# Designs tried in a protein design run: designed miniproteins, single chains, continued (3). Part 25

Each design is a single chain, and the fold is of that chain. pLDDT is the mean over its residues in the fold that is shown.

## One batch from the design tools (miniprotein)

Design m8842
Fold by ESMFold2-Fast:
Structure m8842 (fold): chain A 68 residues (1-68)
Amino acid sequence: KVEDLKKTLDKVIESAKKGDIESALLGLSVLKATGADKELVDKLTEAVLKGDIKEAEKYAKELIEKVE
């Protein structure tokens, strides 16, 4: 559901902002397992690994828009 997706994405972004890449990657694994758009999750993963929070937030928004 959209609410579960938003909750997971919020945790990914929060973890990335704190530099907790392990927790961010765990959240991204949940998104992949639940059938989120692979291309967008891959782009979000790259942004998280680069520490590019603005790009990560952009791809998180696009993931939500895909299911709305």
Scores: mean pLDDT 80

Design m8843
Fold by ESMFold2-Fast:
Structure m8843 (fold): chain A 91 residues (1-91)
Amino acid sequence: SDAKDEKIEKEILESIKNKKPLPQSIYDALDTETAKISAQIIDANLQEKELKLEVEANGMKITIEVKKGKITVKGETDDGVTGEKTFEIEK
């Protein structure tokens, strides 16, 4: 892995561990859409705010919703197969 990516990962994990908002430097340093989306989800959860993101990856449309300590991930394939999973986030 790139040393820059390892530093970003450590900063994200530290923010999660300490329940602190993600610093702007994390968003500025992220080079991939997936990493930026992950940062937004984590930050929304830490800030106790609602967030909805829609992403296309690997032939799937993925909807991610963050609400009051819950993350819901819904996927739909090009063949119309749907799946949904909800995770509870411990505070």
Scores: mean pLDDT 61

Design m8844
Fold by ESMFold2-Fast:
Structure m8844 (fold): chain A 85 residues (1-85)
Amino acid sequence: AAERLLEELRERLAEIVGEELAERITERVREALAAIAAGANPAARITGVQMYTMALGLENGISPEDIREAVKLVKETLDRALALL
């Protein structure tokens, strides 16, 4: 279930930020989910991935609108994956 959500996220992010950044963001989402499953605070990890996505987008010249959409997709994917845990 989680692997399918991560693949869906990667494909959707690639359309917005490109394949390289999509892969890096999806890897951070995977790491956050693993940490939460191991007992980390979900709110802190979700915030961390959203901040990473925003920073990465800004550093790579992605538009504010596309950054907002990417951050939204990350949050929605994390929420969906956590509902399956």
Scores: mean pLDDT 87

Design m8845
Fold by ESMFold2-Fast:
Structure m8845 (fold): chain A 85 residues (1-85)
Amino acid sequence: KEKYIEIIVEALRKQGASEEEIEEGLRLIEEQNPPLSQLEDAALLALAELGDVEALEKILEKLKANPNASEETIEAAEKKLKEAK
């Protein structure tokens, strides 16, 4: 759990987020107490926003495996991956 939070925080800092924005994000995570799977997904999304191709590929794989994922969401992820390559 802590490892995924650390990844999210480091990604936010690399994106230029202020310490106040990071503290607010940590407060929301603590209040919502999301399951480990949601924290993993958030960490992957944060890495993907930095243009990490491997994180984008893993997100796309998870979306395709999820029967509740919309076709529009999958197409958006595929477009981001194509742009990052």
Scores: mean pLDDT 70

Design m8846
Fold by ESMFold2-Fast:
Structure m8846 (fold): chain A 69 residues (1-69)
Amino acid sequence: SELEELRRKVEEAEAYVDKVESGGTQADRDKAIELLNEVPLAEKVPKDASTGEIRQAVEEARRRVEELE
């Protein structure tokens, strides 16, 4: 259930990143970053295949939002 909660937060953050890429506001960028920061670092979550996918998704989303300046 905690893993499902983390996936949901990542999906929500990705949606905000998509909004920013489509010409969203500074508030959309701030929200994307906030949501990504709410996802615990790998050290706080069990290290397995499922958490590996979540970690990769978080890193990709952060990269995308940073590339938007």
Scores: mean pLDDT 72

Design m8847
Fold by ESMFold2-Fast:
Structure m8847 (fold): chain A 62 residues (1-62)
Amino acid sequence: MSAEELLARIKTALRNKDYETALEYLGQLFAMGYSREEIRTLIRKNLDAEEQKVADILLDTL
């Protein structure tokens, strides 16, 4: 699965309030070799402001 596919799945999970699935896909970005700050940059480029806020909170729990 590409980073773009993972970000699309994270976005869908967040919209469905499925935070467990969103955390799983964020964890897969780490497994692919992305740093926390690189993942945060991807979030800012791909998610809206409300989605970014929730994703940042979830990212900080990892």
Scores: mean pLDDT 84

Design m8848
Fold by ESMFold2-Fast:
Structure m8848 (fold): chain A 113 residues (1-113)
Amino acid sequence: SALVRDFTFEALENLPEELLLPALLMIAQVLLNLSQREIAERLGISQSTLSRQQRRVNEYLGFSLRWVLENELSEEERLRLAALIYSRLSPEEQERIERAFPASFIEQLRAAQ
C-alpha cells in the first residue's frame, strides 16, 4: 500500500549508519533471489552475524523489512529503496558491495538515484 511504502522509505531514510549495510543486504536478497547464506558468503561474513544484524534492522523498524519488501513493495520500489541505502553507505562499504554483486546490479543502484 502507499502508506506502507511511504512509511518504509521514511524509516530507511532515517536508519542508523550501522544498520545500512544489513538492510541493503536484505533488499539484495529479495531483488537477486539470493539466500542469507549466499549473501553472507559474498560479503565474507558469517550467516549468524548477518542474521543478528538483520534482526537489529527489524527491531529498529518495528516490522519485518523482508515481509514488507516481498508483500507490499514492487520490484521498482525495492530497487529505489536499495539505491537510497546504497547512496548513504561509506565509500569503503560501497566498494565492498561493488565487489560482492554483479556490475548490472550496481549500475541499477546508481541509475535509480
Scores: mean pLDDT 88

Design m8849
Fold by ESMFold2-Fast:
Order: C-alpha cells, then structure tokens, then sequence
Structure m8849 (fold): chain A 72 residues (1-72)
C-alpha cells in the first residue's frame, strides 16, 4: 500500500539523516534502491518528495541523495 511504502521511505530517510559514516550511508541507499526497484516509480518519487518535507537532511546528505536519484 502507499501508506506502507511511505512509512518505509520515511524510516530509510531517518536512517540516512542519522548515518555516521560512508558504510551506513551506502547501506541505506542500497535499501532505498531495492525499495524503488520493487515499487511503482512515480508513486515512490512522489512519496519520497513528501517524506523529505518531514525529515530534513543536511546539505551533504541531500547532495548524496540527489546523486543517488540521478543514478536511477
């Protein structure tokens, strides 16, 4: 469901926001990629944008997420 997908995206973004090193960042991005690949792409991207309004990221983590999204 969209509600379950939104929750999973939110949990991953929260983990991304709190990641302490490159290994934690990469692990979260790998899980985010798997979730993206198993989901409807348009729904995923819409819910990701909405979740980002609730879970602010630092500039460095935002840039890393944007680089990840550009690689999709």
Amino acid sequence: SEEELFREIGELLYRLANAKDEAELQAVLDELRALYESSDREVFLRLLEEALKQIPLSKAKRERLEAFLASL
Scores: mean pLDDT 86

Design m8850
Fold by ESMFold2-Fast:
Structure m8850 (fold): chain A 95 residues (1-95)
Amino acid sequence: GPFPEVTPEQRERVAEILERAGKEIAEKDPDNTDAIRFVENLAKAAREAKDTIDLSAIEVGLAVGIVTSKREGRLDTAKILDEALAEVQKIIDEL
């Protein structure tokens, strides 16, 4: 495709960040099952990512998740997602 391909290592690093975020949400906001499912789905999408545009879609997903969590008063989830977004952005900046 027209965009650079992502390596298996880059895909796994992003997926691990998202899986860690899901575990932290389960610990700090355990009734937020929708957010847990959301980051699990993003982790799966990260492992299936082909190019940089697929990883950029994960950034957008996390940004939407942060806004939604803040609107719902889920401040612990919002903070966890914000920290995950910062880590994912560092990986994408290396591409």
Scores: mean pLDDT 89

Design m8851
Fold by ESMFold2-Fast:
Structure m8851 (fold): chain A 88 residues (1-88)
Amino acid sequence: SAQARADAALDALRKAAKYFVEEGRPLEDIVDFLRAAAKHYAGTDPALAAALEEMARRVQEKLQRGEPLTIEEVDALFDEARARVAAA
């Protein structure tokens, strides 16, 4: 189903985002990664693309405030994105 494909994509993207946090990559890289993923899915899964754009926006807000992004926060963001896609 479309939702099963979106869930699989979110699981893969979550793993990558956690890796970026564990490696201490700058939040700018995570924002750019999520925006690139949103553009990739825009033509095939608009609901997934919108959820990824919202996630990128929230990470950018943390960056602007000088706040770190934790593994637990990555999990919370992806759980929220999954719920948004399921509701669409």
Scores: mean pLDDT 88

Design m8852
Fold by ESMFold2-Fast:
Structure m8852 (fold): chain A 108 residues (1-108)
Amino acid sequence: MVVESPASVTVPEGGTATITNTATDGTILSVAWVRASKEGVFGLASNGKTAKGARSRFVGSGSGNTYTLTLSGLVKEDTGIYTSFATIELSSGRVILAAGQGTTVTVV
């Protein structure tokens, strides 16, 4: 299982938000981040690399069982639900795909 936190965050325009994905069993091999909003969908490549053409203000990082998405220079159009998708190697050696619960980001 993974835990995505926080469940919601409100940030002033120009501010920074941080979203964390933590595996409760095993090691995270890669994380993809997606945003659902009226503006569409964006994504990060595995292991925190920003996808080519994605916003440079959105940076993924992490190691072991914890991965983080940092959203900087936020504008009101960045408001939406951010969800993580983690590939995890369990202690048993099995590899699974687990989705985070989603984080609601509101820019005011």
Scores: mean pLDDT 74

Design m8853
Fold by ESMFold2-Fast:
Structure m8853 (fold): chain A 65 residues (1-65)
Amino acid sequence: GAMEEAERYAKEAENAAVRAAASGASPEQIQRATDYARKAGEAAKRGDAEEAKRYAELAIQASNE
């Protein structure tokens, strides 16, 4: 359901932030990815799969080298 999808996107966002830190991304990239991952997590707690997805996509973009 939407709650499960939202949680999946939140995990993807968190993984993107962790990957950015592990890959030696800039402090600015790591901070941006982490901020978006946090917002995706907040959306997931509300069951908002669409918002969680948007923040996950932003976190992935920020983590992309």
Scores: mean pLDDT 82

Design m8854
Fold by ESMFold2-Fast:
Structure m8854 (fold): chain A 83 residues (1-83)
Amino acid sequence: SKQEELDRKLEEYARLALEAGMRGTPPGTIVKTEFLDDGTALSSVVLAPAEEFLRVERVSPNVWRAEGTGGYGVGAIVPVPPP
C-alpha cells in the first residue's frame, strides 16, 4: 500500500543518513531528496546523534501524522497541498 511504501522510504532514508554519518559526512548534509506522487517531499539529511527523524502514518487519504525518533535520520515531511 502507499502507507507501507512511505514507511519503507522513511526507513531507507534514515538508513542512508546513518550510513553517511558513519562515513564522516557532516551533520546538515543532504544525501538524497525526492518528491513523492502526492507532493510530499522526503530528504535524507545527516543529523547529530539522537536528533529526531520522522515516521509518518496516514490517517486518511489527505491526513498524515508525523512522529519523530532520535538518531541519524531524515529531514522534512511537507504537507500535501489541498485538492
Scores: mean pLDDT 56

Design m8855
Fold by ESMFold2-Fast:
Structure m8855 (fold): chain A 99 residues (1-99)
Amino acid sequence: MAKSAKTVEEAEAAIEQALADTEKIVQEIKENLSVKNPEVLEALEKYYKSLAIQLILTNVAGEDSKASVSNDGKITIELKGEPEIIELFNKKIEEIENL
């Protein structure tokens, strides 16, 4: 790739920071709510996993990409680029939501 090493390192640092911030929020929620029901914990982990992936994809795809969450909790990411790539990302998001 014809990109400077500094630019690539800055992108990686931003992604790592976003993941760390997401994990911190999840831990604070778990502590404050004293959630011990396994089904509720699994649902929360799945939700924040999807949110973290949404943030990563938005950062990797660039500032012009849009991420939205519908009223039913469905995540949609609008990427700039080839339609086939957008469809692939949407399919991968659905697969991750079903994990």
Scores: mean pLDDT 56

Design m8856
Fold by ESMFold2-Fast:
Structure m8856 (fold): chain A 87 residues (1-87)
Amino acid sequence: IEAAIAEFERAVEEALLAEGFSEEEAREAAARAGERMRALAEKLGDEEAARRVIELLTEALRAELAGDAEAAAALLAEARAVIEEAL
């Protein structure tokens, strides 16, 4: 799970840098996003579901960064479905 959270934080940093945030601002926001992912994983109580959600969110963020809004929306919808089913 920590590896998945680290990849998510990296994707958040990349997305924020692309939006024009500073390296320091991007890292701080990414760290907070990672904390939210850890809290979500604890809430789900299912490490496999939590890892899947974090992976989907990471892919969605990278798709959005690449300009593929349709792929990002589909991945976000799938992540939401996994969260709702696990809760």
Scores: mean pLDDT 78

Design m8857
Fold by ESMFold2-Fast:
Structure m8857 (fold): chain A 66 residues (1-66)
Amino acid sequence: SIEEAIAAFDRAGVLSVITGEPVEADLGGGVTAVVDGARRTATLTLPDGTRVTIPLSEAPAFLATL
């Protein structure tokens, strides 16, 4: 669900800030993300293998479209 995807993404963001390392999250539906809190970016891998890098500030709006 969208709520579960947002929760997974937020958790990865928090963990990436704490560890100082990018953290991978499974958002469901064949979508995965690598969240880098230090760089304030996330790289999403879509089911077709397409990779998209977005600013963390855009992540809530993007995830709401999943």
Scores: mean pLDDT 78

Design m8858
Fold by ESMFold2-Fast:
Structure m8858 (fold): chain A 83 residues (1-83)
Amino acid sequence: SRARELEERALELLERAREYLEKAREAIEKGDLESGKKYLQEALRLAQEAGRVAAEHPEALEAVLPRFEELEALGKEVGELLK
Protein backbone atom coordinates (compact mmCIF):
# COMPACT_ATOMS: atom_id res chain seq x y z
CA SER A 1 0.00 0.00 0.00
CA ARG A 2 0.99 3.66 -0.37
CA ALA A 3 0.92 4.05 3.43
CA ARG A 4 3.42 1.19 3.80
CA GLU A 5 5.73 2.68 1.13
CA LEU A 6 5.70 6.06 2.90
CA GLU A 7 6.23 4.39 6.30
CA GLU A 8 9.29 2.48 5.01
CA ARG A 9 10.73 5.60 3.34
CA ALA A 10 10.18 7.70 6.49
CA LEU A 11 11.79 5.02 8.71
CA GLU A 12 14.78 4.92 6.32
CA LEU A 13 15.21 8.69 6.69
CA LEU A 14 14.81 8.49 10.49
CA GLU A 15 17.48 5.77 10.69
CA ARG A 16 19.86 8.01 8.71
CA ALA A 17 19.02 10.89 11.08
CA ARG A 18 19.89 8.65 14.05
CA GLU A 19 23.25 7.78 12.44
CA TYR A 20 24.02 11.50 12.13
CA LEU A 21 23.02 12.10 15.77
CA GLU A 22 25.48 9.37 16.84
CA LYS A 23 28.19 10.99 14.68
CA ALA A 24 27.36 14.35 16.29
CA ARG A 25 27.69 12.83 19.79
CA GLU A 26 31.09 11.31 18.95
CA ALA A 27 32.38 14.56 17.41
CA ILE A 28 31.21 16.68 20.36
CA GLU A 29 32.67 14.26 22.94
CA LYS A 30 36.03 14.52 21.11
CA GLY A 31 35.84 18.34 21.19
CA ASP A 32 35.03 18.77 17.48
CA LEU A 33 32.08 21.12 17.97
CA GLU A 34 32.16 22.28 14.32
CA SER A 35 31.62 18.76 12.94
CA GLY A 36 29.13 18.05 15.72
CA LYS A 37 26.99 21.03 14.70
CA LYS A 38 27.09 19.99 11.02
CA TYR A 39 25.99 16.45 11.90
CA LEU A 40 23.16 17.84 14.08
CA GLN A 41 21.98 20.04 11.18
CA GLU A 42 21.98 17.05 8.79
CA ALA A 43 20.07 14.93 11.35
CA LEU A 44 17.44 17.70 11.67
CA ARG A 45 17.12 17.97 7.87
CA LEU A 46 16.60 14.19 7.54
CA ALA A 47 14.07 14.11 10.40
CA GLN A 48 12.10 16.99 8.81
CA GLU A 49 12.07 15.16 5.44
CA ALA A 50 10.87 11.98 7.21
CA GLY A 51 8.04 13.96 8.81
CA ARG A 52 7.05 15.43 5.44
CA VAL A 53 7.01 11.96 3.81
CA ALA A 54 5.04 10.33 6.67
CA ALA A 55 2.52 13.22 6.77
CA GLU A 56 1.37 12.28 3.23
CA HIS A 57 -0.69 9.47 4.83
CA PRO A 58 -2.21 9.32 8.37
CA GLU A 59 -1.44 5.58 8.78
CA ALA A 60 2.22 6.13 7.87
CA LEU A 61 2.50 9.06 10.30
CA GLU A 62 0.98 7.06 13.19
CA ALA A 63 3.28 4.10 12.45
CA VAL A 64 6.46 6.22 12.63
CA LEU A 65 5.55 8.47 15.61
CA PRO A 66 7.31 6.25 18.21
CA ARG A 67 10.52 6.42 16.15
CA PHE A 68 10.21 10.22 15.95
CA GLU A 69 9.82 10.38 19.75
CA GLU A 70 12.97 8.25 20.24
CA LEU A 71 14.91 10.45 17.82
CA GLU A 72 13.68 13.68 19.49
CA ALA A 73 14.87 12.40 22.89
CA LEU A 74 18.29 11.46 21.46
CA GLY A 75 18.58 14.82 19.67
CA LYS A 76 17.83 16.68 22.90
CA GLU A 77 20.44 14.59 24.74
CA VAL A 78 23.12 15.31 22.10
CA GLY A 79 22.15 19.02 22.00
CA GLU A 80 22.75 19.25 25.77
CA LEU A 81 26.40 18.22 25.18
CA LEU A 82 26.90 21.52 23.30
CA LYS A 83 26.01 23.53 26.45
Scores: mean pLDDT 85

Design m8859
Fold by ESMFold2-Fast:
Structure m8859 (fold): chain A 86 residues (1-86)
Amino acid sequence: MTPALAEADARRELAAAPAVEEAIEEAKELLERGEDVVKAVLTLVAASIFAVALDWTASQVADPALAAEARAAAARLRELVREALE
């Protein structure tokens, strides 16, 4: 991947992270109520895949600050997924 494409991907993924965080919270509420369990589990799996994508994109970014921001976002998403499954 070119550095410019990696930076663009990182910024786009970071912009999407708040929506993924919202989806994880909705999935947590569904699991707590015992409603739409399959939808909730699929949402948490998708969020986990997104966190892996953020880590991979961070490894391709030349800017250390942007890479650190992407890794922090990935770590936050993983923590939210763990909390949803408790």
Scores: mean pLDDT 84

Design m8860
Fold by ESMFold2-Fast:
Formats: sequence, C-alpha cells, structure tokens
Structure m8860 (fold): chain A 98 residues (1-98)
Amino acid sequence: SDEEIAEKLAEWIKEFAKKYTDKKTQELIEEQVEEALKLEDPKKKVKELITIFMALMTGVLSSEELKKKAKELIEKTKLSEELKKIVENGLKNAEKKN
C-alpha cells in the first residue's frame, strides 16, 4: 500500500541522513519527513518523500552512486510509472549540475 511505502521511505530517508550527513542536516531532513507524513493523501505523501530522498541523495552521492541508489529505490518500493518519473527527473536535475 502507499501508506506502507511511505513509512518505509521515511525510515530509509532518516537512516540515510544519519549515515551520510551531519546532525544539523539530519534534524532538517527529519523535520521535512515528518511534514510529508502529515499529508492526508498517501500518494502525495509518497511523492513528497521520494522528492526529499532524491534531493538528499543528489547532495551526498556521486552520479554513479546516485543512479545505483535510485534503481534500488524503484525496485524496493515497486514504484508506479508516475513515481518513477519523479526519480528520473531528480537524476536529470543532478546531471544538469555541470
């Protein structure tokens, strides 16, 4: 369900932030995740969480690592074509940073 996907995404985002970012960035990401979880529409909740995760990964990972993690995210969440497009757009935006 979208609610189960949202809960897993929230957990993975928090764990990623804890592993790859400083305490201040972790606190900001946790706040963004909690705000996304307040959304009533589970589909919008998942979209916002994917957007947060892609932005976080783009700031931390190399282009190769980002592509690998984006693929893992799609596989683990069984993302719909619409949600997959959000991930693909995140990758394109990362590549535009020359």
Scores: mean pLDDT 75

Design m8861
Fold by ESMFold2-Fast:
Order: C-alpha cells, then sequence, then structure tokens
Structure m8861 (fold): chain A 55 residues (1-55)
C-alpha cells in the first residue's frame, strides 16, 4: 500500500459524519483504535493506525 493512497483515504473518511464512519469501519474491519482516531478527526493518528493494520 502506498502511504499517499492511505492518507487520501483517511482524509475522505474524516469528511464523513460519525454515523457513516461507524458503517464504513464495520465494512472495512477497522480496529476500535482506528475508528476512535477517525471520530476524533486526528489525521496523523488515523493514518498511522491504518498503515499499521495494512502492514
Amino acid sequence: MKEELVTDAVKNLLSLPDDQLEDVAKQLGLDDNTLNALKAKNLDTAVTLLLKQLK
């Protein structure tokens, strides 16, 4: 996975309301920590956690 693609994906997720974020997180199988970072609108943490999941 390219870091730039992950960053762009996270930016798109951060634009979603919390309800839609929960649905997307369920569909993508995101960890609670990643979902919480997205809900907090913390771009750096969300990117780091998502990259860690993808390895």
Scores: mean pLDDT 77

Design m8862
Fold by ESMFold2-Fast:
Structure m8862 (fold): chain A 63 residues (1-63)
Amino acid sequence: GEKAQAVMRAAGAAAREAIEEWVRRNGPETSYSWEATDTEVTLTLTGPLGTEVRVFTAEEAGV
């Protein structure tokens, strides 16, 4: 929905930073996926060292 897209936009900078840090720690053989709701974005990061799940809320993004 429109709210999910707004939350995803607001969380986008934090999510990009998390992806960059994950790639720095795990190397370029990483993958990621994300799911957006009206209140949060869930980022799933997978790499040689394992899988990490991060959640970014609209409130944490200042929205």
Scores: mean pLDDT 70

Design m8863
Fold by ESMFold2-Fast:
Structure m8863 (fold): chain A 90 residues (1-90)
Amino acid sequence: QKQQLIDQAMQAFEDKDADQLNKLAPQIVKLHKDEDPDRLGSQALLLGAAGEKEEAKRKLLISMILYLHEQGKPITLNDIDTFKATLAML
């Protein structure tokens, strides 16, 4: 289910498990094929500013996965660290 895959991706992100995120990425991309990563990123920033940190994390994680997939790049540990730094500013 869509929610279960997102929850697994969030857990892999907390664990800094880039291999697990890359295994989940194709399924997350498939479920979000009609989503724009830039739009999701903008929504995440607005939610973060509003104090809705959990929803902001979710949208920002999906945005990152979609963006890297669009670029043909695997998710790296450096991407996870950059993402964690961004979340800490929200």
Scores: mean pLDDT 81

Design m8864
Fold by ESMFold2-Fast:
Structure m8864 (fold): chain A 62 residues (1-62)
Amino acid sequence: MMSGPEGAAATGAAGLAGDREAAERYARQGVWDKESARAAGEAALRGNGSGAAGYVARGGGG
């Protein structure tokens, strides 16, 4: 099973690759913080890698 930080990272990576559908699928696969995973994907889709990393850190550690 994909852990929270691992799932959020996968969502961000998919978004950075321009694959919005994959980013949303990773978020739906039981990532513990769906809102942070979604935000990371959206930030990555905007080309904001730093923002995506920030959302992953927020969801993973507080």
Scores: mean pLDDT 56

Design m8865
Fold by ESMFold2-Fast:
Structure m8865 (fold): chain A 87 residues (1-87)
Amino acid sequence: IVDAADLILAGRYDDARAVIDAERRRRGADDPDLLTMRGILYMRQGRYDQAIADYRRAAAIYAAQGDTDSAAQANFMVQAVQAQQAA
């Protein structure tokens, strides 16, 4: 069993995407932990607009659930990706 995070670290982005998509089908498309993981994958691939979209969606869901710490972390990732695009 290979974790999606291990696949991302190994540069196996297509395999990581397949694992994330399978987990999203099992756990729900709006699982904020899976959205965060896919955001990391998109950022590693240089797909910054898609990374921002996933982090923003995750932040909104975390905030709605009362998880203010995870929402703040996701919002920080949005700002970090935007700064990287502007550099």
Scores: mean pLDDT 82

Design m8866
Fold by ESMFold2-Fast:
Structure m8866 (fold): chain A 65 residues (1-65)
Amino acid sequence: GPARAAYLAAKEADTDGSGTISRAQLRAIMLENGFSEEEADEIIEKASGGADTVSLEELRKVLAS
């Protein structure tokens, strides 16, 4: 589904292996995978906790909820 596709794309975008992705890059990936701007912004806010980057582990948890 869209959540799995977005998560896999985010993992592929993590080219340095840090386990994090920028908010802007994640937002673009989510929009490309069928999320609305409102849905993407909600998920990013929950997963980032207000940070400039999003942990892939937190993203996975939020998308599984």
Scores: mean pLDDT 80

Design m8867
Fold by ESMFold2-Fast:
Structure m8867 (fold): chain A 84 residues (1-84)
Amino acid sequence: SKEEEWKNLSQEEIEEIRKKIKELEEEMLKLQKEDPYNEEVRKKIHEIEEELGELYEKLLIADPSSAKEIAEYADKFIQKLNEI
């Protein structure tokens, strides 16, 4: 299953997931800053939100000890989003 694959990810693959999460967070913040009420922008933001959710789940399965780190990432991201 995908869950079994994710549990066996290398440390390098786990770091790539963390990097991708940061890139998507930055992209979403950029989109929100440029035109948060545009229909196309909102659609793109929703797509990024779904991808972020999947990556957080993947990271949690690959490294359950990351639960606190993931929660802190989510909290910081929400705070940044609210400042725009």
Scores: mean pLDDT 75

Design m8868
Fold by ESMFold2-Fast:
Structure m8868 (fold): chain A 61 residues (1-61)
Amino acid sequence: KPELLAVKAANAAIAGDVDTVRKYLEEARKLGVGETIARSALTVAEWAGQDEAAAVLREML
């Protein structure tokens, strides 16, 4: 379900786990919801100060 992918991507973004963020965004793209999940994860990455994860998410948008 898209909501579960959004939560997983957000948790990885808060943790600064760039590889896990990339993995969940790739799954989300296959489901056609990649942009929505990337925008949500970017918001929490910026709030948490995870600059590297935020940069990766901006590149994917």
Scores: mean pLDDT 79

Design m8869
Fold by ESMFold2-Fast:
Structure m8869 (fold): chain A 55 residues (1-55)
Amino acid sequence: APPAAANGCLAGVMDALGLSGEEGYKKAEEGFRKGCERGGTLEDILAAAREVFAA
């Protein structure tokens, strides 16, 4: 389990989407920001990050 919410959410998003490296981190961070605007839940963050990655 990640130690901090923000850092843990980014790590969890990267792992869930199979993202790694700098490019994956940037997409996860963008998804995190968009997810926070939608509802701020981990599920919203994952959904937003998937959209950023797929686009």
Scores: mean pLDDT 67

Design m8870
Fold by ESMFold2-Fast:
Structure m8870 (fold): chain A 57 residues (1-57)
Amino acid sequence: SNLEESIKDSEWGTEPARKALEEWRRRHPEKTPENVDRGNALATEAGVKAIKEAEEK
């Protein structure tokens, strides 16, 4: 989606998304499709939140 692309390209969203994904993987190391999808969703949410916070500065 456009939001996922913006997170990957944005310096503001990329690192928070990466941290969220790493924390999810640490807690859920099994690479099932469900765990991968949930991890990606959490990373997207973290990235979007960080971008919104950054744009207000």
Scores: mean pLDDT 68

Design m8871
Fold by ESMFold2-Fast:
Structure m8871 (fold): chain A 82 residues (1-82)
Amino acid sequence: MRMEREEAVRRIADEIRKNAKTLVDNIDAELAASTPPSPLAEEYARLLRETAEKVANGEMSDEELEERARRLVELLEEMEAE
């Protein structure tokens, strides 16, 4: 079952706020261990890492985080549709 888009955006934004540094470290570890399975997965990982890094550094507004979370949800939906 597909999650309601606005709920998914809110959940991803909240997760990034809570675990920004951990997300950066986990993505770096994953990329060191394996190649992403698709170009969409690579774009998702890159955008998530960049967003989490800026949040961890206090360089991102709540509005920008919501826009990036929406883009991340769009990428996840594209990956699930394949």
Scores: mean pLDDT 78

Design m8872
Fold by ESMFold2-Fast:
Structure m8872 (fold): chain A 61 residues (1-61)
Amino acid sequence: HMTPEQKKLEERIKTLEAEIARWEALLAQSDPETQAVLQDQIDMLRATIEKLRKKIEELKK
C-alpha cells in the first residue's frame, strides 16, 4: 500500500497532468509563435512529472 509521501507525489502528478491537458488545449488554439512558448512550458511540466515518477520508484524499491 502507498505511503503518505507516495500519495502526495501521485496527487502532484495528477495535478500536473491536468495542467498539461489545459496547456495542450491552449496550444491547439494558438498562433505559431505562441505555440513555441506553450510547448516549452508543456515540456517543462512533463520533465517535472518524470522526476516525480522516478522519486516514487525510489520509494517503492
Scores: mean pLDDT 82

Design m8873
Fold by ESMFold2-Fast:
Structure m8873 (fold): chain A 72 residues (1-72)
Amino acid sequence: SMDKMKERLMEDIDRLKKRALKNNDKDTVKELDRIKKQLLEARTVDELGRLRMDIHRVRERINALENKYPIY
């Protein structure tokens, strides 16, 4: 269902926000807050699919940042 997909994507956003905060990446936190707002306003499966892709791209950027500047 859409509600279950929204719930899962919101949990993904919350996990990514924690990682961005640990990385002091305020721009990524703001982007995730915008995606979360769009997720709450989403009314179609196609909109959720696009937001899932946006979340995936954010995750890839966080992974790349952490690999470039590893925290010991």
Scores: mean pLDDT 84

Design m8874
Fold by ESMFold2-Fast:
Structure m8874 (fold): chain A 81 residues (1-81)
Amino acid sequence: MDEILAALERRAPRLAAEMLAFHRKLLAQLQAGEISLEEALARVRAAEEAFLSLETDPELRALIRQYAEHVEAELRRAAEE
C-alpha cells in the first residue's frame, strides 16, 4: 500500500492527494451507514474511470488501478463489520 501511494505521490502528488481524500471519505460514509457497499464500490469504479480518462502514462494508469483495487478491498472489509 505505502509503496503504491508513494509512487503516485512522487509522480502525481495532486492525484495521490485526491485519491486518498476520496478513499477516506468513502470509508467514513460506509462505516457511518450513509451509503451501501454496492454504492461505495460503484463510486470507486466511477472515480477510477474518471482518473484513467485523464491519464495517458501507462505506469500512472497501473498505479491508479492498483490503488482502486486496494480501496475496494478495504471497503469490503469495513462492510463485513
Scores: mean pLDDT 80

Design m8875
Fold by ESMFold2-Fast:
Structure m8875 (fold): chain A 67 residues (1-67)
Amino acid sequence: GTSLTPEQQEKLRLLLEAALFYMEHYNPLLPNPLSEDEILDWIMEELNLPESERDYVRELWERIKAE
């Protein structure tokens, strides 16, 4: 479960979708590509999410990847 509001969940989803597009199309072209964990850490920091939400962020990331 998550304590995030529906508005926060939508912002998170849009940012994760943008990050996935970056990971698939741009990140592999870098000499030192970022890991998924590094991208998710950045998203947590950018949205000021508490560590308790990390599991929810990871679950949503995996769901978006499966789409």
Scores: mean pLDDT 81

Design m8876
Fold by ESMFold2-Fast:
Structure m8876 (fold): chain A 74 residues (1-74)
Amino acid sequence: PKEMADFLTEKAEAYLSRGKRLYKEGNLDEARRLYERAIELAQQALDNDPNNKKAQEVLKEAKENLEKVEKELK
């Protein structure tokens, strides 16, 4: 349902935002964990509404940021 997808998308955005802040502060391990959580929540949002453009954007951005932090951590 749309309401659940919107709620999960909002949660995913919050985790993505926190992850970006921690990445900027050099806390790579915690940023990685928050990006993983953002991906999980965005995927759940898309399970509820596959056409939710915001959830698709959050998922893509969280995956890109996760790849960047993983490369820095090896």
Scores: mean pLDDT 86

Design m8877
Fold by ESMFold2-Fast:
Structure m8877 (fold): chain A 68 residues (1-68)
Amino acid sequence: KVEELEAKLAETRAQLEADERFYQAGIDSAKAAGGDETAARWEKNLADARATYQAEIDSLQAEIDAAK
């Protein structure tokens, strides 16, 4: 069961990294085009995504720690 939680934790981290790259590309593109409002919207979406993934990572880590 711990192995399943560790696998899910690794998958969640990989997904966060992929989403961070996607949103960062959007931010960089918007800033290059002079779209400060568009860049701010991308930055908010990235922050919201990070918060959601971090909550899931923290939950999974707590379950792993409790299972040890």
Scores: mean pLDDT 83

Design m8878
Fold by ESMFold2-Fast:
Parts: sequence; structure tokens; C-alpha cells
Structure m8878 (fold): chain A 63 residues (1-63)
Amino acid sequence: DPAFERGVELLLAGRYDEAAAHFREAIAADPDFARAWYLLGAALANAGRHAEAREYYARAAAL
């Protein structure tokens, strides 16, 4: 998934809001993509958005 791969690159670069946008694109293409939900949570946690991160981690765990 090109959106997921770009999201990972941005996450590693510390560009957390941009990474989150790309992980949302990956989820829109495949809502059952557990890794994209998890990494969306990780991007948001690193951006200090801990409440949102918890919700996305829970979604990843439910898949």
C-alpha cells in the first residue's frame, strides 16, 4: 500500500501529522488493515494526542 509505506517513512522522519494523514488513507482503502490503525495511533501518540492514540490502538487490537 503506497499510502501506508509513505506513512511509515514520515513517521520515521518525525513528521507525525503527515504520517497520520497517510495512515488514514490506508485505512480508507482497507478498514481491516490492523497495522495501519496501530501506526496511526503511534503517530498521534508521538504528536502528543494520547486520547486519540488510545482509541486507534484499541481498534487495531479488535481487528
Scores: mean pLDDT 87

